# Designed miniproteins, single chains, continued (5), part 84

Each design is a single chain, and the fold is of that chain. pLDDT is the mean over its residues in the fold that is shown.

## One batch from the design tools (miniprotein)

Design m19083
Fold by ESMFold2-Fast:
Structure m19083 (fold): chain A 76 residues (1-76)
Amino acid sequence: MEAQKKVDEILEKGREEALAAPLADVPDIMGKAGQEIAKIAREVSDEEAAKLTQYAFDKISEIGREVRAREAARAA
C-alpha cells in the first residue's frame, strides 16, 4: 500500500530526527510527523485512514519509548 509506505517513511525520518534532537525539540518533530500522516489519511478512504491512524499511533508510541530510553541513558 503506497499510503502505508509514505507513513513508514515519515515515521522513520521522525524517529531519526527525534533520537538526534534535544528533548525540547522532540514534540515539534513528532507533531510535524503527525501532521504529514494526517495529510496522507485525508487522501485515502475513511477505512484506510482508520487503519493508518492506528498503525501510526502504535509506531509513534514505540518512538516515544526509544526517546525516553535515550534520555535515561544521557541522565545516567
Scores: mean pLDDT 79

Design m19084
Fold by ESMFold2-Fast:
Structure m19084 (fold): chain A 58 residues (1-58)
Amino acid sequence: SLEELEKKIVEAIEKKDLETLLELAKDPRVQNDPGLRALLRIAAKEFQSEELRELLAK
């Protein structure tokens, strides 16, 4: 569900788990949700992850 995806994203941000954030960003449910995309985009800026930023640029 979207709620479980949001929870996983928040947990990964708190743990600074960039690998998990990259995998979550590839999920079609995340790609189609503006709120989850915005949350990951903020994480991409904070962690200075170009790879995460590029996954969210579409």
Scores: mean pLDDT 83

Design m19085
Fold by ESMFold2-Fast:
Structure m19085 (fold): chain A 66 residues (1-66)
Amino acid sequence: MRLLVTLHGPVTEQIGLVLRLIGEPDAEVERLGENTYLVTLSGSEERREAIIEELRAHPNAEVEEI
């Protein structure tokens, strides 16, 4: 599945979240703009749903499934 992730807030918080996503097995992260990333998730449906919920719960992240 593909997610469009837009990050807000301090650069330190943005870097932390990007590193979290890069560390996810079978995840591909592409930078589309200064604060915008395309995240492609493979693996189980349960794991993908868990990652989406984690990202949506983050106060400085906006997530759209595309």
Scores: mean pLDDT 78

Design m19086
Fold by ESMFold2-Fast:
Structure m19086 (fold): chain A 75 residues (1-75)
Amino acid sequence: MEKKLEADILVALGNMYVSLGKMLESKGDLEGAIEMYEKAIELYKKAIELDPENKEAKENLEETEKKLKEVKEKL
């Protein structure tokens, strides 16, 4: 199932961007963290479009959107 595999890859890439965002936030690079979280959100949204039943993409999207809001409030 090509769409499911593509969705899984997009989730993995999104997870990498979240990890980078957390690293940048820990270093005080809030603007860099915002960019990484926004990229992760776009990837998770695309994964959900390809595989609407992807629970990991949905859960990680919600967590990352919350994290993005928290970081933006610190600017």
Scores: mean pLDDT 87

Design m19087
Fold by ESMFold2-Fast:
Structure m19087 (fold): chain A 95 residues (1-95)
Amino acid sequence: SKKAEELLKEAEELLKKAEELLKQARQALKQGDVDKAIALAQKAKELAEKALELAMEALKMATDKETILRAIGLALRAIGLIFEADLLIKEAKAK
């Protein structure tokens, strides 16, 4: 359905923003800016969590194989980014 496709587009945009914020968080951590690294990683996690919600909602609405596989792929990508953000926050707080 068009609604499932719109949810997947929103999820993809949020994941792209989350990936960029996570790159910036890693760079901030390398420069010793712990507070900035935590703030950026936390924002990346929030965007990835929202993308996961959208991908899961699209999956519930999906009736065709391609849309189902795309929703699963985006959900897995979001889970990976949440995990990476949590690890970065944990590493930054240990310093």
Scores: mean pLDDT 90

Design m19088
Fold by ESMFold2-Fast:
Structure m19088 (fold): chain A 70 residues (1-70)
Amino acid sequence: KEELKKEAEKLKNQADRFKQLSDGYRGAAELAEKAGHKETAEGLRDMADSYENQAKKLEEQAKKLEEKIK
């Protein structure tokens, strides 16, 4: 019971970390685009999308663990 809850919290914390990375890359992409570096901005957005997708997968796994506890 506690073990599954702790694991779900770890997955959520990792997902939050990836969301923060995604937000950081999106901010960097906006700055790069403003500076005229459009290709760099696109690469940074791709990185942001990758981290966001990974965060969603971790959140889904955490939800499945939480449903088992409930």
Scores: mean pLDDT 83

Design m19090
Fold by ESMFold2-Fast:
Structure m19090 (fold): chain A 95 residues (1-95)
Amino acid sequence: SSVKEQLRKEAERLPEVAKNLEELVKSGDEFDREVAVSLLTMSSTSYLMDKRNPEVGKEVAKLFDEARDHAERGDAEGVREKLEEAKRILLEASE
């Protein structure tokens, strides 16, 4: 299934995305934090609007929203933990 292949590819890319977002939040710079928040918000919206697998899209979108809340608080570890859960859901859905 092409849908399952895309979910697997998204899951495979997520660790690098999570590491980059964690570094932005850890920087202590207000601009870097705002960038991380914006990227997490855009990703959440993208997953929520994904009509290919709306159930998985909703679950992943919620985790990106929760990661955004952690980023707004400067909690880099919380961002990582939520994105690790998002990866797990994407991998399970790619089976």
Scores: mean pLDDT 85

Design m19091
Fold by ESMFold2-Fast:
Structure m19091 (fold): chain A 80 residues (1-80)
Amino acid sequence: STLETQMEILKLAIEAGESKDPKKREELLKKAKELASKLSPEARRNVIGALREIIAAHADNPEAVAALEKLIKELEEEVK
């Protein structure tokens, strides 16, 4: 299900935002990117919007914010 895939991506992104471990964060975001590659361009845009909200909620973790912003940029480049 597209909705279940979107929810799994957001769950991985939230865990990455909460993590202070760069290796764990990289593994979580790698899985999120792999799942996002299976989404339609429209569903991917919905995920990007939700990822921006997750970034705002985790402003206290600047390394995680940078990693999530990089993920958004990569996903936006794939929606061409």
Scores: mean pLDDT 84

Design m19092
Fold by ESMFold2-Fast:
Structure m19092 (fold): chain A 65 residues (1-65)
Amino acid sequence: SLRLDLLEGLILMAGSALGVDVDVEFVGDTVRVTIRSSDKKKAEEAARIIKKAAEGEGFKVEIIY
């Protein structure tokens, strides 16, 4: 789906911009995002941006560190 592809691309871009590793999985109405970083502040900033983007598209968000 174009909508899902665009959201996935945005999430991956946010991770890249902050220098954190991000994996994205869609499970029903939920976006499950795994964030890996040695920098907790960067991981938290990525999570905040990702949650806003996904919630703006009507998804629930689950963040895994």
Scores: mean pLDDT 85

Design m19093
Fold by ESMFold2-Fast:
Structure m19093 (fold): chain A 85 residues (1-85)
Amino acid sequence: MEEAKRALGKAEVAAGSAEGLALMARSLLKLFGPDEKLQALLEKLEEQAKKAEEYLKKAKEAYEKGDSKEAKEYAKKAWEAAGGK
């Protein structure tokens, strides 16, 4: 469980960071006006944040059920989704 707990913590931080980047990109779009490149970046960041959040939710559910292997696997997927891959 310790490895799963550590992976979950890393995934939670990564998911939060991805959400923060999406909010920042949205703010820049409002500040500078319509920009196709910035809009494409925002869409990508929002998709990454959404995927990271979904995997993080599954990781937490697995952790609560005591499935350390599944919790670790979903936490890794959340971290990878948030990491821009």
Scores: mean pLDDT 78

Design m19094
Fold by ESMFold2-Fast:
Structure m19094 (fold): chain A 61 residues (1-61)
Amino acid sequence: SHGERAAEAALASGGSPAAAASAAYEFKQMGGTTDEAARRGLELGQAGGSAEEAARAILEG
């Protein structure tokens, strides 16, 4: 799943797997693609931001 992929990638790169998985899930729920959700989740996991903030920024930007 997109959340699992984002979490595994974040763990491998020293990010937060929980934040990455949460962000990927929220982006998917907002109408994003699975691949886009996984990529954005990984970026958030590495940066330490909130899942909701990342998803909202993507939809508005």
Scores: mean pLDDT 63

Design m19095
Fold by ESMFold2-Fast:
Structure m19095 (fold): chain A 105 residues (1-105)
Amino acid sequence: GKEKAQALEEEIDSLTLEEIVARLEEALAAGDEAAVNRYLAILRTKLRDLLLELLGPDELDTVSRAMERFDSSSVEEQIALARAFAEALRAGREAAVAFVRELAA
């Protein structure tokens, strides 16, 4: 319902990519499929939001293509991509933009 959607949005806004990945890896190690599914959904939404913020509204097609690549990847590949993007963000805006364009190609 709406209350669950609001709580999820607040959780997504409060967590970094690295924190989401850490929680996802903890859920995988515990064999908690419900938590794995929850944190995968959170990771996907957080990544998309960061890509939209980084590239802006004129690059929606690039964001969509990058998300298609992410969505078609295995859980292990999604974790690796999220970590690589977080490292690119730490290196700076130009590195992060280059990473997203490569992912969308």
Scores: mean pLDDT 81

Design m19096
Fold by ESMFold2-Fast:
Structure m19096 (fold): chain A 62 residues (1-62)
Amino acid sequence: MSEIQELQKEIEELDQQIAALEKQKAAAIAAGDTEKALELDIDIGVLQVRRAVLELVLRKLQ
């Protein structure tokens, strides 16, 4: 029960972080800063992998 709530909270926090980085990436693309956009894309990818692992754990506990 508490573990499910903790995982849901972490997933929500990751979703917020990913959304913030996606906005930064969109701004970098609009500015023509391809290097910064690629760096942000890598950071987003790392957080998405983290989120996927937590989602798999959550599915197993439900």
Scores: mean pLDDT 85

Design m19097
Fold by ESMFold2-Fast:
Structure m19097 (fold): chain A 92 residues (1-92)
Amino acid sequence: SEMQELLKKYQAKFAEMDPEKQQELRAISLEVGVMQGEIVRLGREKGKTELGEQYAVDLQRLYYEMIVADRPVEDIRKELNRKYEEYKKELG
């Protein structure tokens, strides 16, 4: 699947990064997990379960895509937070 191919590219890219960047990205990955949990919970509470689940998947995809595209860590964090706030507004 497209997500499986993206995940493989992400894993290969991550493995070649310096340890400091790997540590920062692991921290962001944990933050993404928290954001996904909140999006799914909000979707469920608003009767938009499927949309919330889709947004959570889209947020994880965005994280992988930005890493594969060699985006700076700070740009990755900012864009993820921007999309997270956007998704929360769309869910209500």
Scores: mean pLDDT 90

Design m19098
Fold by ESMFold2-Fast:
Structure m19098 (fold): chain A 98 residues (1-98)
Amino acid sequence: SMLEEGLSKLPPAEEVNKTLKEALDEAVRLVDEALEELRPELSEEELRELRRKLVAAVVGATLRAIGLLLDGEINAEEAAELILEETRRAVEEAAREA
């Protein structure tokens, strides 16, 4: 019943999936852009480690956003914003640590 109540507050699944997919595509683009900018300053090993950390941050943000969506605490647009904000913060932190 809790899952059914959560689903009734969401827009159609296709619309939610599209919004989240577009946010994930943009998050991946931000990660790739950050790695390209830092490439001259880091070794290949450091770039691989950084990629793992940035990917983990995107995955973690996505799981949190989906959890909040299913609980009815945020909408699809807010979930997309959360994914992008957390990705940007991870990228900014990586740039400071380089």
Scores: mean pLDDT 80

Design m19099
Fold by ESMFold2-Fast:
Structure m19099 (fold): chain A 68 residues (1-68)
Amino acid sequence: SKITLTVLPDGNVKIHGDIKALKLPDGTVIPVEDGDILPKSLFTEDTIVVLKDGTEVKLKDIVELKVE
């Protein structure tokens, strides 16, 4: 499944898609759901997206970036 990230004017990022969690480079796992808004600082090239089916994909390979 594809994940869409929307960068908001306040610098936060809205998440859309069949997402379950973010895994940070240090191994920290942050549970997330469709429609969640998180700080942009959590979204780096090394951040891994965990999908609801258990698939892990690097952020750069599956996201569409939009600006609102």
Scores: mean pLDDT 76

Design m19100
Fold by ESMFold2-Fast:
Structure m19100 (fold): chain A 92 residues (1-92)
Amino acid sequence: MMEREREELLELLRRIEELEEEIKELEEKKADPKVLLEKYKELLKLIDELLSRRELIEELFGEDAEKLIGNLEALREKVEKKIEELEKELEE
């Protein structure tokens, strides 16, 4: 197990969770769609970075890796849909 790589992966997970909470608060406050779009694009970038490390996730989480990867893929799909929705709103 690679200690440094584990710390980097856990930091990425923490940043994703923080950004999800920030986006939720912004949505509840009906923030500017441009701000929401920027935050969702940032979230997508972090998810893609984490999914690019699939092999490391499997090594670090073992039996829990499949669930984590599945959750990340589901989140990615939701984020892409939100980006498309916000981009369409901004074009109108």
Scores: mean pLDDT 81

Design m19101
Fold by ESMFold2-Fast:
Structure m19101 (fold): chain A 69 residues (1-69)
Amino acid sequence: SAHLAEGRALYAQGRYDEAIAAYERAIAEDPSNGAAHAYLAFVLMSKPNATAEDGERAREAQARAAELA
């Protein structure tokens, strides 16, 4: 999806919160898009200064991506 591509571009630019928003938008438009859930999990885990809340959200997104695989 366009939002998935947008999220990847934003991540490459170091714009992590905007990348997260783009991946959430991709999920909202297609909740079965496993790639969007996987990329959301990845950015939440890998961004600088990731919080415990980010880690919990990442585990949820990763579990959803696994269900869709």
Scores: mean pLDDT 85

Design m19102
Fold by ESMFold2-Fast:
Formats: structure tokens, C-alpha cells, sequence
Structure m19102 (fold): chain A 55 residues (1-55)
């Protein structure tokens, strides 16, 4: 269902943000930036799914 897809994406986004913070603390800035970009893409997908759930 759309709700299950939303929950999956929100979990993936949270995990990517957590890993990005961990990488920043380790000084691995390039990898952290890559994960931050992926997190932003997931945030856009979450927004789209929330819109579809309201239709």
C-alpha cells in the first residue's frame, strides 16, 4: 500500500541521515555529502506519496 511505501521511504531517509552524520563525525565529508543527496531524493518521494495519499 502507499502507507507501507511511505513508511519504508521514511525509514530509509532516517537511516541515510544517521549515516551521513556519522560520516561527518569521522571526517568523511564526500561520502556524507553523497548520502545527504540521497536523503533529499527520498524526501521528495515522501512528499509525492503524501500528496497521493490525500487525493
Amino acid sequence: SLKEELEKLEKEGTELQREAVRLINLGRYEEAEELAKKSQEIAKKVEKLKEELEK
Scores: mean pLDDT 82

Design m19104
Fold by ESMFold2-Fast:
Structure m19104 (fold): chain A 69 residues (1-69)
Amino acid sequence: KLEEIEAEIEKIINEPVTSKEQFDEKAKRLNELLVEYIRLAEERGEDPNKVIAKALIYIGDFIDKEIKK
């Protein structure tokens, strides 16, 4: 459900990365979870604009954690 997907996204974003292979795996897993999050939120009748905004926040958190060292 939605809350579980959000918790998984946050967990993935906070997972430590020590190699390029781990980074690629983390990015792939995050993308898969974000797709599931968007679909599930839409099925629940959430505002599409709010859903997209939340997804962008997760992407921003991932970028800040992994890219902006």
Scores: mean pLDDT 77

Design m19105
Fold by ESMFold2-Fast:
Structure m19105 (fold): chain A 97 residues (1-97)
Amino acid sequence: KELLELLKKALEKVEAAKEHVKAGDTEAALEKLEEAIRLLEEALSLARDPDLIAGLQVAIQLVEVAKEHVKAGDTEAALAALEEAIRTLKSLIKKLE
């Protein structure tokens, strides 16, 4: 329950960051990505299943990559990384439901 709630909140933050990137709001996008990373790190601290741990580590890496592309102004690369992070998070959520 706790883990699922953290992942759903992280997904909301990544989706919000994607909308800010599309709007050209770099500062708001970075804020949402930092919030997502914090939620995913909390989820990782609670995770016991090796497959879930691996999936969370991949999601964190994808959000970090998106953050670097946002900072660099690489909008297309940032959106691609965010889409992959969203797919990864949705897959993890489905496994916990």
Scores: mean pLDDT 88

Design m19106
Fold by ESMFold2-Fast:
Structure m19106 (fold): chain A 56 residues (1-56)
Amino acid sequence: MRQKRLEEAYRRGKEAAERNTKAGHTPVAAPKGGHEDPEVQELTDAFSKGIEEALK
C-alpha cells in the first residue's frame, strides 16, 4: 500500500505545479525534507519530485 501513497503524492505535486503554471500564478514551492519519520520523508520527497518534474 505504501507504493500507492507515494505515487499519489507524486501525482498531486505534479498537478499542483501544472495548475499554477496554467493559471499564471507563481510556481508551487517544493516542500523540504528533514522529518524523523521515514514514511513522512518519503511522501514529502515524492511530492517534491512531482513539483520539480512538472516545472521542467
Scores: mean pLDDT 66

Design m19107
Fold by ESMFold2-Fast:
Structure m19107 (fold): chain A 91 residues (1-91)
Amino acid sequence: MDELLRLIGLVLRGIGLLLEAERIYEELKKIAPEDEKLIKEAEELLEKIREAYERLVEAFRAGDLEAAERALEEMEKYLEELKKLLEEAKK
């Protein structure tokens, strides 16, 4: 039971990270619409976050807590990279 509740918590965190990534991507397109390289790099990071979220959901279905934690960590890593792109675009 405890493992299931923890897995549910990880999936909810993953949803939050995915929504934040989508917002950052939208902001990047508004700030730097002419920077095709920046937009493409941001899109690639967003795709990696989505792929990591899919791995998180698969880990949840399998009851694999360690795999779920690793997938969430991957999402956090790519989100931090996306946040750095946003900060650079604002300069």
Scores: mean pLDDT 87

Design m19108
Fold by ESMFold2-Fast:
Structure m19108 (fold): chain A 72 residues (1-72)
Amino acid sequence: SSSELEELLKKSKELGERTVILFVAKLEGDGENEEKLYEEVKTSEEARERLIERQEEIDKEIIERLKELSKK
């Protein structure tokens, strides 16, 4: 459910403001903010690794939720 996504967003915030903002920008389709954040993340490999790891985790949760809805 959307509540699971909100909990995952809260968890992502613990990894840093950039990871949360980038995830929100990705969900909203805000290309302008996403481009700016991409440049910031590019200069920090640690932040990039955390972002990728957390995005993969969130993406898996979304996919599993969609599978549950399609299992009928």
Scores: mean pLDDT 57

Design m19109
Fold by ESMFold2-Fast:
Structure m19109 (fold): chain A 90 residues (1-90)
Amino acid sequence: MSDEELAEKLIEKAEEYIKLGDTRTAFTYYLQAALIYKRLGKNEKAEEIIKRAKEDGLTDEQIKFIENVVKNATKEQADRALELARRVLS
């Protein structure tokens, strides 16, 4: 499975949790997916994910947190998000 496919599966999980009314768990999945796309150099795709999270009902505070983390993420933080996604979605 590619890193991009892992990020897409995280978005699917986030949307499942939104449907269940669990915006807090959805927030963690959107954050991880955005970090993976940033790690892949796909900044525009990361921004699309943040916009989608806002449309799906994440709070302004949650959105600002994702924006700030994605903007300031170290390579190590992005690599950790990817490894976590591989373990959870395997």
Scores: mean pLDDT 80

Design m19110
Fold by ESMFold2-Fast:
Structure m19110 (fold): chain A 69 residues (1-69)
Amino acid sequence: SAEGEALIAEARRHIAEAREALAAGDKQTALSHLDIAQRLAVRAHLLGEEEGAREVGAEIRALMDEINA
């Protein structure tokens, strides 16, 4: 759906902002953006965006693992 696709695009924007925050050493801001991205991905999944939600979910997990390393 157009709504689901827009939610995935917004989730990817938040993931990009999380990467920038992490590169700047701002773990708190990175986690905040990843939380927003996760919520957007869940909403997109409920709207039928299974592949997009899977892809952004994998990126969120990878960044969370990097933060917790």
Scores: mean pLDDT 90

Design m19111
Fold by ESMFold2-Fast:
Structure m19111 (fold): chain A 83 residues (1-83)
Amino acid sequence: MMDTGEKYLLLVMQYVRGVKTKEELEALSPSEINAALAQIKADHSMQIKVLRDLYKIELEEKNFASAANVEKELEQVKKEMEG
């Protein structure tokens, strides 16, 4: 079972590199993962997109506590976009 952090990494890698599976994620070097994370963090619009997808996944899997935490992160990124 993937935890919320693993799901987040998979979504980031899907958006940045087109990675589709956990096995493909595990084949990536730490430097490739860190570069993709930095790219997403530099783009507030992409962060919102990734976090919205993660929120929907957590709701679908009935991980309501994780969904609530992701929603708080979404609200924080939105506030940062507003200045």
Scores: mean pLDDT 79

Design m19112
Fold by ESMFold2-Fast:
Structure m19112 (fold): chain A 92 residues (1-92)
Amino acid sequence: SEAEELLKKAQEHLDKAREALRSGNFDEAVKHAKEATEYAIKAAELGDVEGARQVLDGIMELANEAEKQGRLDVAIELSLYAMNVALAIRAA
């Protein structure tokens, strides 16, 4: 389905965000998390709430990792992306 293709793209961007975060490339991590957020929101709008929720969980894992690395600014930005996915899920 279209939602499944969007979620696959979201997951690819989450994987890139995790790799960027591990290497300390915070601007790339934020960029890829934002892309994952946009794909997850579109998937939720198409009715794939469960898939969008999995992406939400992935973004929150990234936010927790950024906080552990001492980057509260990055953790806050990632948490706001997670909030946007949560709002899209609630509206679906």
Scores: mean pLDDT 90

Design m19113
Fold by ESMFold2-Fast:
Structure m19113 (fold): chain A 84 residues (1-84)
Amino acid sequence: DVISLIKKAIELVKEAGEAKDPFEREVLRALIDMLLAIASKAHPELKEEITEARDKVHAALDAGNYEEAIKILEELRKKVEESL
């Protein structure tokens, strides 16, 4: 379920924002990216929307802006729910 993958990615972004260890943050970032990659491959019809959100999430996380990353993923979740 693509919605479940997006919800898990949101959860991991929240965990990354709370993480004190830079290594833990990097592992969580890799897991977030992996979940979005799996979602895009499992749902080719949503590939463009998921890829755009993935790129924006990468930019937000690179900037340390976890609130923006959560917002991007919540907007993606709403778009996907409306499309199903």
Scores: mean pLDDT 83

Design m19114
Fold by ESMFold2-Fast:
Structure m19114 (fold): chain A 64 residues (1-64)
Amino acid sequence: EAPAAPGAGGPYEAPLSEEVQERLRRFLMEELGLSEETAERVVAALQADRLDEAAALIEEALAA
C-alpha cells in the first residue's frame, strides 16, 4: 500500500465496530422499544453517517 498525501484523505472504515453496532441495536430495542427492523435501519444510517435519517427513524418510532 502506497501512503497517500495527508491532505488527500482516504476512504473511511465504518465509524462503528460490529460490537458497538450490536450494543446500539440492543439498546434501541430494549431501552427505546424499537422493532428489530427499525433498530437495524437506525444502525445502518449511523454507519453511513446519516444522522438526520437515524434521528428521523427514532422520532417516528417513538411517536408511534
Scores: mean pLDDT 71

Design m19115
Fold by ESMFold2-Fast:
Structure m19115 (fold): chain A 63 residues (1-63)
Amino acid sequence: MLTLTEEQRRVIEAALLLDNGVATEKSIDLAAKRTGLSKEQVRAAADELRPEALKKIEEMKKL
């Protein structure tokens, strides 16, 4: 698992939610700037969080 802070994870999740589960270049760049991570680290985190984020997107929309 990635050694991210809760805040960093939330920022990356928000980027995934914004792009309907895909990490666009814009979302990766924004998340990297906000978290202090490299763009590559954000991309790796997004890949790991993507399946979970897709499930959460469906749940959150109805919540």
Scores: mean pLDDT 72

Design m19116
Fold by ESMFold2-Fast:
Structure m19116 (fold): chain A 62 residues (1-62)
Amino acid sequence: SMEEEERARRSFERYKEEFDAAVELLSTAVTSVSDLKSGKISEEERRERAEEAARRYKEVLS
């Protein structure tokens, strides 16, 4: 039915949004750890990046 197709489409779109947000969170974590290990940023800056990335991720899940 059209309702089932619409529901499936919305579920897929939501799933993709959440997946893309998870990829961004992971990418930020990997880049921040790499930058910390190479001395480009401090542990404080890594923590701030992690907090901001987590905040953005939670907004997508809301």
Scores: mean pLDDT 84

Design m19117
Fold by ESMFold2-Fast:
Structure m19117 (fold): chain A 64 residues (1-64)
Amino acid sequence: APGPGEVSRLIAEMRKAAQAGDVEKVEEIKERTLRLMEERGLSPADRAFVEETLEYYIEKAKEK
């Protein structure tokens, strides 16, 4: 498991916002997630995985 439960919850919330096409909310959740990753000191591999996931949902929200 790559980090605190809070990161997983933020990713799930971002997925829901992306499905709704709420780009502003997706970007807000991204900022919160990036700050949490910095505070927790995730490994480079875990950070890369989360950043890739964030980029995916932002693109998906913008497609709508």
Scores: mean pLDDT 74

Design m19118
Fold by ESMFold2-Fast:
Structure m19118 (fold): chain A 69 residues (1-69)
Amino acid sequence: GATDAEILRGIADIYLALGNWALSRGDYEGAAKDYEKASELYEQAGDTVGAEIARKNAELARKKAEEAR
């Protein structure tokens, strides 16, 4: 069966996809929150590479949200 780490990584992948979808809709605040959640879940799963990518995407989305105001 799936391990706790595999489940966390799967949920992180879902949040990453939701963040990408929010970004495509111009919802930069929503994208940042989804990417932040993905990063946290990737870290918990031991996926440091996934966590770094999600964190960087969250930072970029936050910057876009600031610029849109």
Scores: mean pLDDT 87

Design m19119
Fold by ESMFold2-Fast:
Structure m19119 (fold): chain A 55 residues (1-55)
Amino acid sequence: SDEEIVEATAKALETLDPESIKLVAQVSELMAKRTGKEIYARVAEKAKEIYEKKK
């Protein structure tokens, strides 16, 4: 499910460095705008949250 993908992605993001997390947030936000798919928007939000905690 989309929820499981978002949770797995968030767990993976917590293992990355801040620069990589920022890149994932930027790419996911662009993909959300291009495709209109909510899963990319959710991934972007999670990446932004994790980035703010680590920076």
Scores: mean pLDDT 83

